# Ledger of designs, part 93: designed miniproteins, single chains, continued (4)

Each design is a single chain, and the fold is of that chain. pLDDT is the mean over its residues in the fold that is shown.

## One batch from the design tools (miniprotein)

Design m15234
Fold by ESMFold2-Fast:
Structure m15234 (fold): chain A 100 residues (1-100)
Amino acid sequence: MVREARLTIEINAGVIDLIVGVAEVTGGVLSEVELERLVELAREIVEAAERLRDALDEEVRRALEAAIDSLRRAAELARGTEAEPVLREAVERLEEILEL
């Protein structure tokens, strides 16, 4: 459970970084399909993080910190879209988990 949830956070954050990085070099605009995928990835990260609330070791904390950075970059690029508030809420929820 813990390893699987941490891996989900790490992989999804990496995919977010790839989507954002490609968009930044190709004009800074995310397609509707990319925005929907970012929302799905963010939801999966939050669900995995909630499962890890009682098992916050250094590896999990590092994964959450990396995910927060990835989601913040995604939210900035998604500014003005329906995805922005979902991505920002995901950041806030992960920050709350890290403060526990």
Scores: mean pLDDT 84

Design m15235
Fold by ESMFold2-Fast:
Structure m15235 (fold): chain A 100 residues (1-100)
Amino acid sequence: SSESLKLAQEINEKLKKIIDAYLEAKKAGKDWREVLIKELEKLKKELEEKYKKSSGKTKEILKIAIETVDKMIEAAKKNEPLEKIHEIIEEMQGKIGDIL
């Protein structure tokens, strides 16, 4: 549906902004993992609120996005390389694509 497509686009845009934020922190010599975790925890809360109000395909997309954000937070806490974070996002994009 058009609503599901818009949600997928919004999630991708928000993740891009979070990626841009931690990359800027990394360039500035700051703790990029702290920035990443903080921004992902904020996104998770937003997605969980939307999940409570959603149904159907939109709810399925939000569930995948929430699980993805949790995996990204855990990877950051374990000091996994940035390549792992990108792989987690790509897996989410594939799963959401299969639902749309």
Scores: mean pLDDT 85

Design m15236
Fold by ESMFold2-Fast:
Structure m15236 (fold): chain A 85 residues (1-85)
Amino acid sequence: MELFEESVEKVRRLAEEAIELARNGEPKEKVEKLLKEAEEIFNKLVKLLETHAPLPPEVKEELEKLKEELERAKEEVERIYKESL
């Protein structure tokens, strides 16, 4: 579970950083790159866990929350740049 927890924390950190940078007026391309990196890590994590064994309920719940957080971050970033135009 160490690798899973580390990956979850990295995705959350990247998503939070992307929102903060967007709010601080950083270029959209820079922020989108962070969101793409977070999404790539999330997708690799999901694929790896689903391929190796059935997911424990706690892990499945954490992945579902992480997906929701990532989608919310993407929506917030898009909204920030739309409002800044």
Scores: mean pLDDT 78

Design m15237
Fold by ESMFold2-Fast:
Structure m15237 (fold): chain A 67 residues (1-67)
Amino acid sequence: SMAEQLRKQAEQEIQQIIQDLLAIQQKLNSLDIPESVKQQLLQQADQEALERARGPLELLRELKALE
């Protein structure tokens, strides 16, 4: 069904966001940069990930409400 396809798409988008965030965390952990700068960049990455996830999460909530 269309609803099932949209649910899977939203879940895939969330998984991609998680993978991207983990990749950023790994890269920052491998860099020889000041801890304060690293923490600021990690906080920015977290905020960007949450903003990217907002649409997919809202779609999943709407699809669940229709059940």
Scores: mean pLDDT 85

Design m15238
Fold by ESMFold2-Fast:
Formats: sequence, C-alpha cells, structure tokens
Structure m15238 (fold): chain A 92 residues (1-92)
Amino acid sequence: MSEEEKRLEALAAEALARVDAGDIEGALAALEEMVELIERVSKDAETVEAARGALAVARDFAATEADEAAVRAALRDLVAGLLSAYRAERAA
C-alpha cells in the first residue's frame, strides 16, 4: 500500500469516527484533507472538480439540514465515494 493510500484510509477512518461522535466540523475537516490528497495525486481534473463539488455540497447540507441522521448519512456516503473514486482512478 502506498503512503498516499495509507493516509487516505486513515483520514477516512478519522472522518467516520468524527461522524459517529457527532463532530460534524471535525468530519468535514478530515473530508477536506481527503479531497486535498486526491487533488495532489489525481491525474484527472474532472475527478478533482467532482470531489471538490461533492465536499462543497456536503458542507452546505451539514450547515442547512436539521436532521442530524441525514447529515451523518451524507458524510458517510461522501467518505465512501471519495475512497471509491481514488481506487477507481488507480485501477484505471
């Protein structure tokens, strides 16, 4: 496993732990670091733009949505989506 892959998986685990603890701001910070890592290693500008866009949507949703369970589900989905996008690009 590469150092970048290890870091991404560690950030994903941190984001999920923060979500489970109700630390939405901490989870968003870990997600931002995941997006920044993808930006550094990605060879596809469209993948980077999609990751940035997804994070922006998740931040807006977390700021405006009153249902904490819905916010936590959205952040978990984003963690999974970012990991999937990174792995798909590396497999291609």
Scores: mean pLDDT 83

Design m15239
Fold by ESMFold2-Fast:
Structure m15239 (fold): chain A 65 residues (1-65)
Amino acid sequence: SKAEAREKAIALIRELLARGGFTEEEAREVARLMQEAYGVDAERTAAGLVAGGLVALENGLRDLE
């Protein structure tokens, strides 16, 4: 469900922020969950996360919470 995708996105982002880094595969999984939760373009979102790094992840978390 959309609510489950949102919860999983928040949990994954928190894990990646605590670790201090993420891979392109992890960025794609975050983007996939965000697409399921609220309909963002997954490919564009993944590219934005890779380009923006941890700052982009933190901004995404704030928007989800």
Scores: mean pLDDT 85

Design m15240
Fold by ESMFold2-Fast:
Structure m15240 (fold): chain A 94 residues (1-94)
Amino acid sequence: MSLDEILAEIRRLQDRLLSDAAANSDKIDAELQRVLNKIRLGAELSEEDIEILKKFFEEYSSDPEGLIKDLERLVELQKQLPALVITDAVDRAL
């Protein structure tokens, strides 16, 4: 998968997670809002941030399993992104 495809997938996952949260906006507290802002900015999520999101989706989402799966995939892709950026830069330089 290319760097562009990975960035597109990250954006798709972010949009879905944020859209579900927006549908339940009356249930968003200050702590969850902080975590959602991290998603909007593409910031790295801590284990505590991940637990906050999982608990919210389990309690309020119509598709908690799907959203938790999307969250886990987002975290996985974010962890892989630095290595993929380096690889893409080397491939373009050759």
Scores: mean pLDDT 75

Design m15241
Fold by ESMFold2-Fast:
Structure m15241 (fold): chain A 93 residues (1-93)
Amino acid sequence: MKAEIEKKIEEAKKLIEEGIKLISEAINRAQESGSEILTEEEIEKILEGYEKIKKGLGLLEELGIPIPEELKKVLELAELAVKKVEESLKLKE
């Protein structure tokens, strides 16, 4: 691969890894608290993580790289976390 393509792949991987970390930290905190309602910080982390994962996957698609099954699972789990955010917002007030 040319150096520019390699750098973009590295950027995509970092975005996906950062997104996974943010969502995992938020979900683990929510599970530890036993609360059905997510905190504002947990909501922000999940939404930020989801956007980072989507951006990283978008970069891979622009480069013509097939999305691995593992990363498709990551996106699916991130979408489930976003759905939990929506449900938590409905439970507020």
Scores: mean pLDDT 79

Design m15242
Fold by ESMFold2-Fast:
Structure m15242 (fold): chain A 102 residues (1-102)
Amino acid sequence: MVKLKESGGGRFKAGSEITLHHKAEAEDENIIGLYWLRLRPGEKEPKPAEDDPRFEILGEGREASLKLRNLQPEDTAIYYAVAITDDGKEYYGAGVQLIVEE
């Protein structure tokens, strides 16, 4: 079983810079990659967080963190780390909430 726990969320002012982190635990699985998704209020399914040019992945493979620059109120969402294992399975974290205030 792969278990992920995100951290670094909370309430921030517009214009702030933050980094979202994760902790990954794997029993017998080999984690070969990690990516980030966001679920905005009112959306049904998470979408790639990495497509925003203000956002940057720090580190490689299972250690990838998400850096968010120049936060906007529209960045308010739940952010998920997703681990990819060598058998092609994906494992979602619990999600971390980010709230951006004007």
Scores: mean pLDDT 82

Design m15243
Fold by ESMFold2-Fast:
Structure m15243 (fold): chain A 91 residues (1-91)
Amino acid sequence: MEYEEAVERLEEAAREAARGAIEAENVTLGTGAALSAIGAGVTAKFTGDGKEAERSARGALETAEKSGSKKAVEGARKALEEAKRVAEAVE
């Protein structure tokens, strides 16, 4: 997969995580998860640092699991998967 395609997929997954945050039982944690997932996409796009993007996406998943939103968790998991692809593409 091209790096640019991997970044686009990560950005799309981050938007899904952000939509899940709206339905979170804990809005603060849901928002935190969404911001971390978006941050992973931004990091990948502007810095080319796939490893940092993966770390941010991993933090998003952990926060999403604490938020009580299944949709936020699913979006964050997808973002982490795409962040791993970005990290591999940068190699």
Scores: mean pLDDT 73

Design m15244
Fold by ESMFold2-Fast:
Structure m15244 (fold): chain A 87 residues (1-87)
Amino acid sequence: SLEELIEEMKELLERAREAGLISEEEMKQTIETLEKLKDEPEITALRYLMADARSLARDAEAKGDEETKEEALRLLRKVQEELERLL
């Protein structure tokens, strides 16, 4: 579900902050934006979530964090699958 995917992204953002990939401020701002997605149409929310997961995967790759990259790409695939189901 969208709610489950949003929660997975939040957990991944917390791990990314602990790994030094993003700042505490950036994590908080992104989580706040993710909460607002719950008020958006599902397809719109999934597209934004897909963009966030893709951005995190790129940041992890640039920093050499293979674990966070793999988790972000896994989440990206789940979001893409859910979006395709609705289209």
Scores: mean pLDDT 85

Design m15245
Fold by ESMFold2-Fast:
Structure m15245 (fold): chain A 75 residues (1-75)
Amino acid sequence: TVTSGPLHFEGLTRDEILKRLRDMGFADPEGTARAILDAGVEAARSRAAAGDRVEVEVTGELDERQREFVELLRR
């Protein structure tokens, strides 16, 4: 599970995220994936320490690039 801002991704690994970002032609797929994963890892660690479960959820409004990214990852 990966969480970043309004984006939550369940069942995806770092390698899968990197592959999809490369396939989309992102200029810095590694840097982009790191930012998403670092934020998601910090959130997941905090929730796990509190005994919470990490769930998949899209919260708030997504910008155009975030929406495209979510759609790509769901495929």
Scores: mean pLDDT 51

Design m15246
Fold by ESMFold2-Fast:
Structure m15246 (fold): chain A 80 residues (1-80)
Amino acid sequence: MTLEQIKEDLEKAIEAFEAIYNGDVEKAERILKEHPELPYREEFERAIKALKSDDPEAQKKAREFAKNHIEGFKFILEKL
């Protein structure tokens, strides 16, 4: 795996988590479908499932989880 590929994968993961953070389930699902190579699929699927639930606490936790991953991935991306 090249440095450029790692950077691209991180940028796409950030976009997917930003969609989750904004509650845009449709956009998040589209990104995952268009990028089958994207890591963290189980984490994205769990977050999307939570957003589709009728539980406001589950939705809040999914958004909080997405925010933490966005911040972490952006930090890593700055070091590449």
Scores: mean pLDDT 79

Design m15247
Fold by ESMFold2-Fast:
Structure m15247 (fold): chain A 83 residues (1-83)
Amino acid sequence: MSVSDETVERVKEVAEKLGIKLSDLQARGVAGLTALAVLGELSKKDAAESISKMTGLSKKKAEELLKAVEPVVKKGIEEGLIG
């Protein structure tokens, strides 16, 4: 799944509001996993677990991050910025 650089930066901004610092690679991964959950290809629980493993965040923090970035990711899918 490809994720635009604009989506990566928006995900990083959302994460910073939650006190989370993400690398570009981690932000891209968060966007991709969230997109799979939004599209119904992955459960939200499995997506949050994968985000937790990829970022080192607790499961609770990964679930908070997933919920916070969902609007950005959903818009990115609608605009063709995630595919």
Scores: mean pLDDT 83

Design m15248
Fold by ESMFold2-Fast:
Structure m15248 (fold): chain A 81 residues (1-81)
Amino acid sequence: EVDLREELVERTDTSLTFRAEVGIADLGKELGVELKSGEEAKAALEAAIRAGAAAQGAEVVSLEIRVEGDRVIADVTLRRR
């Protein structure tokens, strides 16, 4: 039910920029792990984004993750090939 892939922001021929925003509890449920802090949620979301990029054959050019209360926000830019 929770979808971390929502919110495509921008796409070019060589790059993809998107924002992912998710509640810490929802992220833990989606990943099947217990997340007890915003720092654990940041690490889990970063790992998930990097794994997803690798599966697509993309490189993570920039990754900024911020915790706001009970939510985690990631701004991501990927380079393809």
Scores: mean pLDDT 73

Design m15249
Fold by ESMFold2-Fast:
Structure m15249 (fold): chain A 60 residues (1-60)
Amino acid sequence: MEERVRASRLGGEYARKALEEYQKHGKEAFDKVMAEFDKAAEQMTPEEREALRRTVERLL
């Protein structure tokens, strides 16, 4: 897949994982997943990070 499509899908997966962790293990688990997401986003280009942010914001 293209970089932007991959980034958007990854953002969706992280958002869903964060919500599932929150429901099962509470806010601390949610925060851990979101911290991992932020670290992954730092490794991406600015445009990929924007795609991720939009996807996460839409799902949250």
Scores: mean pLDDT 70

Design m15250
Fold by ESMFold2-Fast:
Structure m15250 (fold): chain A 70 residues (1-70)
Amino acid sequence: TVAAGRAAEQEPLKLGLDVSQARDVGQSAAMGMTEGPETAGVVASMEAMALGLTKKQARAVGDAGAAGGA
């Protein structure tokens, strides 16, 4: 869902990632929505960690993506 992608994209921008990196997180969340908001959150969190965010920051990104998809 577009909403999950947009929500997941906003949190990385606040944490200092650039627009391209934030878009990658948002895209991952949107793809995860095929299985629902929980999966969107998990996938967004994993992408955020791959981009160098801490586990705590990645959790915040995942929570934002899941909330946007709900």
Scores: mean pLDDT 74

Design m15251
Fold by ESMFold2-Fast:
Structure m15251 (fold): chain A 75 residues (1-75)
Amino acid sequence: MEETKKEIEKRRNELYALAEQLPDPELRDAFLKAIDNGYKALLKALEQGLITPEQALVALDVAKFRLRRALREQA
């Protein structure tokens, strides 16, 4: 449990760092807000046993993929 929470927090912080690199301030704000809301939803679902730790980590990996794609399109 402790290790899973740390891994989720690490991936969340990585997503924040990527979102901060977006040159468009509206797109940056939208991604930062989505990351915060998604993180809270994932933690709540995990605490309630609605998802597995693996499913939570996959959701964060999908978010990272989308964000990296947005960064390439902005470059």
Scores: mean pLDDT 79

Design m15252
Fold by ESMFold2-Fast:
Structure m15252 (fold): chain A 71 residues (1-71)
Amino acid sequence: SPEQEELIARLVELYKEYKKAKKDPSKYSKDEIAKLEKEIADLMVQMSQMTHQDPSVSQRVAEAMAKVEEE
């Protein structure tokens, strides 16, 4: 659904930013990194709720996150 696609896209965007912050922490404050971690955690909770309605969401999230790790 569009809502599932938007949540997955948002999760990928936040995870890419978090990866950048971990690679170059001099450009990010500890508070900014903590905020990214909280936003990711909140989205993961929402994704868990969606997975109960559509199990394919879990696979799509896993594939999207794996692709971010390869970058």
Scores: mean pLDDT 78

Design m15253
Fold by ESMFold2-Fast:
Structure m15253 (fold): chain A 81 residues (1-81)
Amino acid sequence: ALVVPAGVPAGIATVARWAVAELERAAREGKLSPEEIRKAAEQIAANIRALADTLYPDLPEEVRDALLAAFHAAVDRIIAE
């Protein structure tokens, strides 16, 4: 599960949670290798960053970086299972 950091807007938090849920489902189904999950996660992280920059241009860098770190931590847990 994704633990959303303080200060993250609801819209981007919702997108990040859905992305983690989709990756968890793909891993559970055994259809993607750990490397494929990692590559998908990198593309999703780039999309989350782009969405945050577009919708919340004044969002502090520390909040954005905390969200991406939390997302990557969630992905690492998915791969470890």
Scores: mean pLDDT 82

Design m15254
Fold by ESMFold2-Fast:
Structure m15254 (fold): chain A 100 residues (1-100)
Amino acid sequence: MTLDEVFIEALEKVGYEVERLADGSFAVRPVSAPENEPVIISRETLEKFAQLIAEGKSVDEIVEELRKEGASEEQINIFHQMALLIELDPELLKKIKELA
C-alpha cells in the first residue's frame, strides 16, 4: 500500500471524491457537492502532512503547521477531518507511520 492509497482511503472515508492529477497532486471535492470547484492539494503538502502524522503531532499542531506553510482554509478543513479520522483509526495511523 502506498501513501497515495492511504490518503485516498482517508479522504473517501471523510466524504470526499479524489482525483489524482498528472503532477501527483490531488483534486478533492465533497461527494455531496460535485458542482463545487475542487480543492487542489499538492504532493509536497501531502508529504508534509504524512511527516507530521508520523512525528506524532496532535491534530491542532498539524493544522497550525500547515497554516504556517500557506495552506488555504479549505485545505485546512480537509486536513483537519483526515487527521481526526487517522487519530481514531490505529491501523491507518500505523500505515502512515510506516510509509512516511
Scores: mean pLDDT 81

Design m15255
Fold by ESMFold2-Fast:
Structure m15255 (fold): chain A 80 residues (1-80)
Amino acid sequence: MDEENEKIAKIYGEALKRVGISPREFSEITGLSQSTVSRIVRGEPLSLETLARFFRALTEAPEEFAEKLLQAINEILKEE
């Protein structure tokens, strides 16, 4: 389970870097705390609670942002 959480965190961190979003901008878009966003961007392991909050935040984010992030995640997954 820890290995899967670490892999997910790395995928999301890399996807956010490819989208070119700062922790501050992502915090403003999603309503997540800057500390939580910074952990995601750094690819730190995420708890299930943090993952649930992240997914909820994506459903509230602008559609254009969510689409770009999902595309980046899909490209990363194809590289593995």
Scores: mean pLDDT 70

Design m15256
Fold by ESMFold2-Fast:
Structure m15256 (fold): chain A 76 residues (1-76)
Amino acid sequence: DEEIEKIVEMSEEELKKKIAEALDKGDLEFARKLILALKMKKLNYPDEFIKEVLKNFDNEKVREELEELIRKEEEK
């Protein structure tokens, strides 16, 4: 997954810039992937774990459960 590899290699600042670009283009699905990756990087998850999460992003149930888990971690 070329896209996932590139996302994981980005810094937080690069992800923020890429999110802004995706939103400007109306690529909401891509922006959502980038936002999730940014949140995981801020929570200090390893790159390998972030890759596995993004590989399953198209599974709505997995995505929703993971977004809820990350939301709870952000509230701590």
Scores: mean pLDDT 75

Design m15257
Fold by ESMFold2-Fast:
Structure m15257 (fold): chain A 73 residues (1-73)
Amino acid sequence: SPLDEEIEKIREEMLKRLDEISEETNQRVRELIKQGGSYEELLDIFVENADRLGEVFDEHVKQIEEAKKKAAS
């Protein structure tokens, strides 16, 4: 159905954003370790990553709800 296709597209977009965030976080972690960074600095990167993942999830939920509303109209 058109709704299923829209949801699939939304999921694909979310997965792409998750991959980008994961790659960026992974590179930051590797660079910090290479530079002899502290546990506190490493923890800050993980906390920021968790916040960004939460934002992606919230946007995903909102996009799914909007797609369902459009399909109901």
Scores: mean pLDDT 86

Design m15258
Fold by ESMFold2-Fast:
Structure m15258 (fold): chain A 61 residues (1-61)
Amino acid sequence: MEVREVVLKAAPEDGTIRLSQEEARALVDTYAGSRVVADAGVANGGANNLRLTMRQALAAA
């Protein structure tokens, strides 16, 4: 799974999301997999921005 797929789940348009326990666990597992992309982000600051946005969206949900 790719980081962008996690962002789509973690960044709701209205700032509110409702997830089942299964969906929440799948999101967390996918989130952990995004670390490799973030580490490659030294050449691309967008990878760090993407990860921060996803983290903030999850904290706000």
Scores: mean pLDDT 43

Design m15259
Fold by ESMFold2-Fast:
Structure m15259 (fold): chain A 85 residues (1-85)
Amino acid sequence: MKEEIEKKLEELDKEFQELADNGRLDEEARKEMLRRAFELLAKYLSDEELKELLLTLGVSEEEAEELLEKGREAVIEYLEKRIDE
């Protein structure tokens, strides 16, 4: 699990660097890359690990618990919306 997520995050980072190097890293591309990173985290992390991640990002404990109750897609949507701010 840890090795798989690390490899997928490395692949995502390479794509991000290629976009930046070619001058194609606009705001939309950046948001898409962050969304893909959050999807990977939601896929491989447990609910407890996702809660700790949300708390680290400044989400309240109450909001984190509500998002986890709604499911992993709700967590991803919340994080994606915060990138837009």
Scores: mean pLDDT 73

Design m15260
Fold by ESMFold2-Fast:
Structure m15260 (fold): chain A 62 residues (1-62)
Amino acid sequence: SADVLAAKEFLLSVGLLSEAEAARLGDELDERLRIRVKGFQRLSGLEEDGVLDAATLAAMRA
């Protein structure tokens, strides 16, 4: 989905995802991407559920 792709690109841009990891991930929200999303949520003071909810996506757009 567009949200998953945007999250992957954002995490790569802020260094929470390596280029090698990004190249191996598809457009699906897989286990590895969910772990990276949790890491970003922790750094941003958000709930660490690994879900691309409205708050998480808003933080990534800032």
Scores: mean pLDDT 72

Design m15261
Fold by ESMFold2-Fast:
Structure m15261 (fold): chain A 80 residues (1-80)
Amino acid sequence: SKEELRAAMLEEMRRMQAEIEKAINAGDYSTAQKLAEEMARKAAEAIEQITGNRYNIEVDMYENSVTGKPAAMVVVTAEE
């Protein structure tokens, strides 16, 4: 069902976020970037399967001014 797909997506995204945070804390920013991009791709695919609408999901890495560590911002835009 669509509810099961949504639940599975949320669980996978939580797992990916934990791995991204782990990579950032380990100083492995290249792995963090790769995992963030994979999460964005999987989220876009799941949203399309659930809603039938296509979204472009981009991940921007930036420096967190409070911690001095890289952080990721996810930008979601509807495809026209």
Scores: mean pLDDT 70

Design m15262
Fold by ESMFold2-Fast:
Structure m15262 (fold): chain A 83 residues (1-83)
Amino acid sequence: MQEEIDEAMVTMARSVSIIGGKNAGLSQKQIDLLGRSSELRARGLLEGNEEAVKLAKESLKKLDQGKYDEAEELAKKAEEVLE
């Protein structure tokens, strides 16, 4: 039951970010990365993985700055930390 709730929260975080990106007129590549980084941040928070949360937050900050390659690299590092 708790795992189901946690997965629903992660899915909602991704979905909200995708909707927000579409409304902001972002490209599909930017929307996909925004959703991915938001999902990683939510998963890190649920698992108590502080390093993954920091990496995901940095990825989102780089997206806000238009630094998409740096944001992608930080998202990959967050995924590795969550494994």
Scores: mean pLDDT 76

Design m15263
Fold by ESMFold2-Fast:
Structure m15263 (fold): chain A 70 residues (1-70)
Amino acid sequence: MEKVKKYAEGLKSSDRGKVAQSASELIQILEDDPSTAPIVVELTGEQEKSPDPFGAAAARAIKEYAQGLL
């Protein structure tokens, strides 16, 4: 739970490397425990509203992947 929140927040970073790392970590969490998919969808849905197009695109991609696991 806490790791999901941490990496979802990382998607809002102005550091694109940190956004990429956060996205990779969220994918790893989903692969390790698909039951996290509902909370990942919820949190990335909020991050998709970000004014930064890079972070918003990353959030959308992770959300779509998580939705496929539901």
Scores: mean pLDDT 78

Design m15264
Fold by ESMFold2-Fast:
Structure m15264 (fold): chain A 80 residues (1-80)
Amino acid sequence: MDEELARLAEELRRLHEEIEAARAAGDVQKLQTLLRRVEEVRRRAEELVKRDPSNAVAHVVLAEAERLGREAREAIEELE
């Protein structure tokens, strides 16, 4: 696995845990900050997919980032 993809995957795991905690705490400001970080990971994963469309790991990381972005947006909508 590419070193960068491994780091992005670990960052998404940590972001998922923080999003769950912020949702439970009702912290909309934290969720908005976490959503921005998820979107940064998504953009980087998208760049990696564009550079090598055959890289299955990059597609998985991109899909996970898109899923976490939707979860964060849903949490913000539910709390607002």
Scores: mean pLDDT 85

Design m15265
Fold by ESMFold2-Fast:
Structure m15265 (fold): chain A 80 residues (1-80)
Amino acid sequence: SELAEAEALLEQHVADLIARLRQLAAEDPERAREFGRRLVAVANGILGRPAELVDASQAEVEALLRQAAAAVAARLRAAA
């Protein structure tokens, strides 16, 4: 179904963002910090929170991305 395909694409995009963050953390910690700040802002915006550029740990960024993805998936299911 189109809903299942949309949810699978969302899960894949989150996995790709987490993989990129982990790669950057190993190769260039400063770029990882900058990327993490932007991901936090996007995720908070999705969750209806202030979309500010703030520092967060890698684990906090990953958890926030998963929370944002869950919120989007719930909205997709409600719209179906």
Scores: mean pLDDT 84

Design m15266
Fold by ESMFold2-Fast:
Structure m15266 (fold): chain A 72 residues (1-72)
Amino acid sequence: MSEELKEKVRETLLSVPGVDEALADRIVAGLLDNGATVEDIKAVTPQHLTAIPGVGPELAERIAAALREAFG
């Protein structure tokens, strides 16, 4: 279910230092707006994440690593 995927992504994001609830919600929306799958989440790059308002390059690398670890 896309709802279960959203929750798991959100929980993973909140485990990353520097990600608050508002930023986690923005990242979830940005990644899942077009029906992203687990494979899409695993394939996310820091460059994709920096397109999201509030995500800088260093934070993007941490988020990408956390998502890859949680879903890889």
Scores: mean pLDDT 77

Design m15267
Fold by ESMFold2-Fast:
Structure m15267 (fold): chain A 86 residues (1-86)
Amino acid sequence: MMEERAEATRRASEAVREVMKEKETPEVREVANSILSGIGAGLSADKAVALGQTTRDRVASEADRPTVDRVIEAARRVAEETERER
């Protein structure tokens, strides 16, 4: 359980960092931190994604939306893959 959470968080962090290399604003970073925090806390993929989407809706500008959506999708795929490996 703890190892699964650590691995999910690590893989999601790596995927998110790849997207953020293209564009890293404080708002994109806040959304990334929100979803990664949810994954690290052991939330389901759906709940972690919902947390990221809620943060996106509060802080992300329209210009940041495409990058934020890619961050959320990258983290979602990793979280779902980790859930399937159990």
Scores: mean pLDDT 76

Design m15268
Fold by ESMFold2-Fast:
Structure m15268 (fold): chain A 71 residues (1-71)
Amino acid sequence: SEEERLRELAETLARLAALQLGAELEKETGQKPTVTVEQVSDGEFRGTATAGDVTRSVTVTVEDVRKLLAE
């Protein structure tokens, strides 16, 4: 279904964003990053990157994906 595709895209975008955060943290800290993605709610995904003592996260929603595709 269309909703299922949007959820898959939201999860993928959250993971890609977390990987980007991880790469930035690796440059800042010199430490190998750890990246995780979790489903916060139906249609919401949180990507988290940790390197050393620094953690950053980003949330991507199905609504964010709809707006991106409408550009």
Scores: mean pLDDT 85

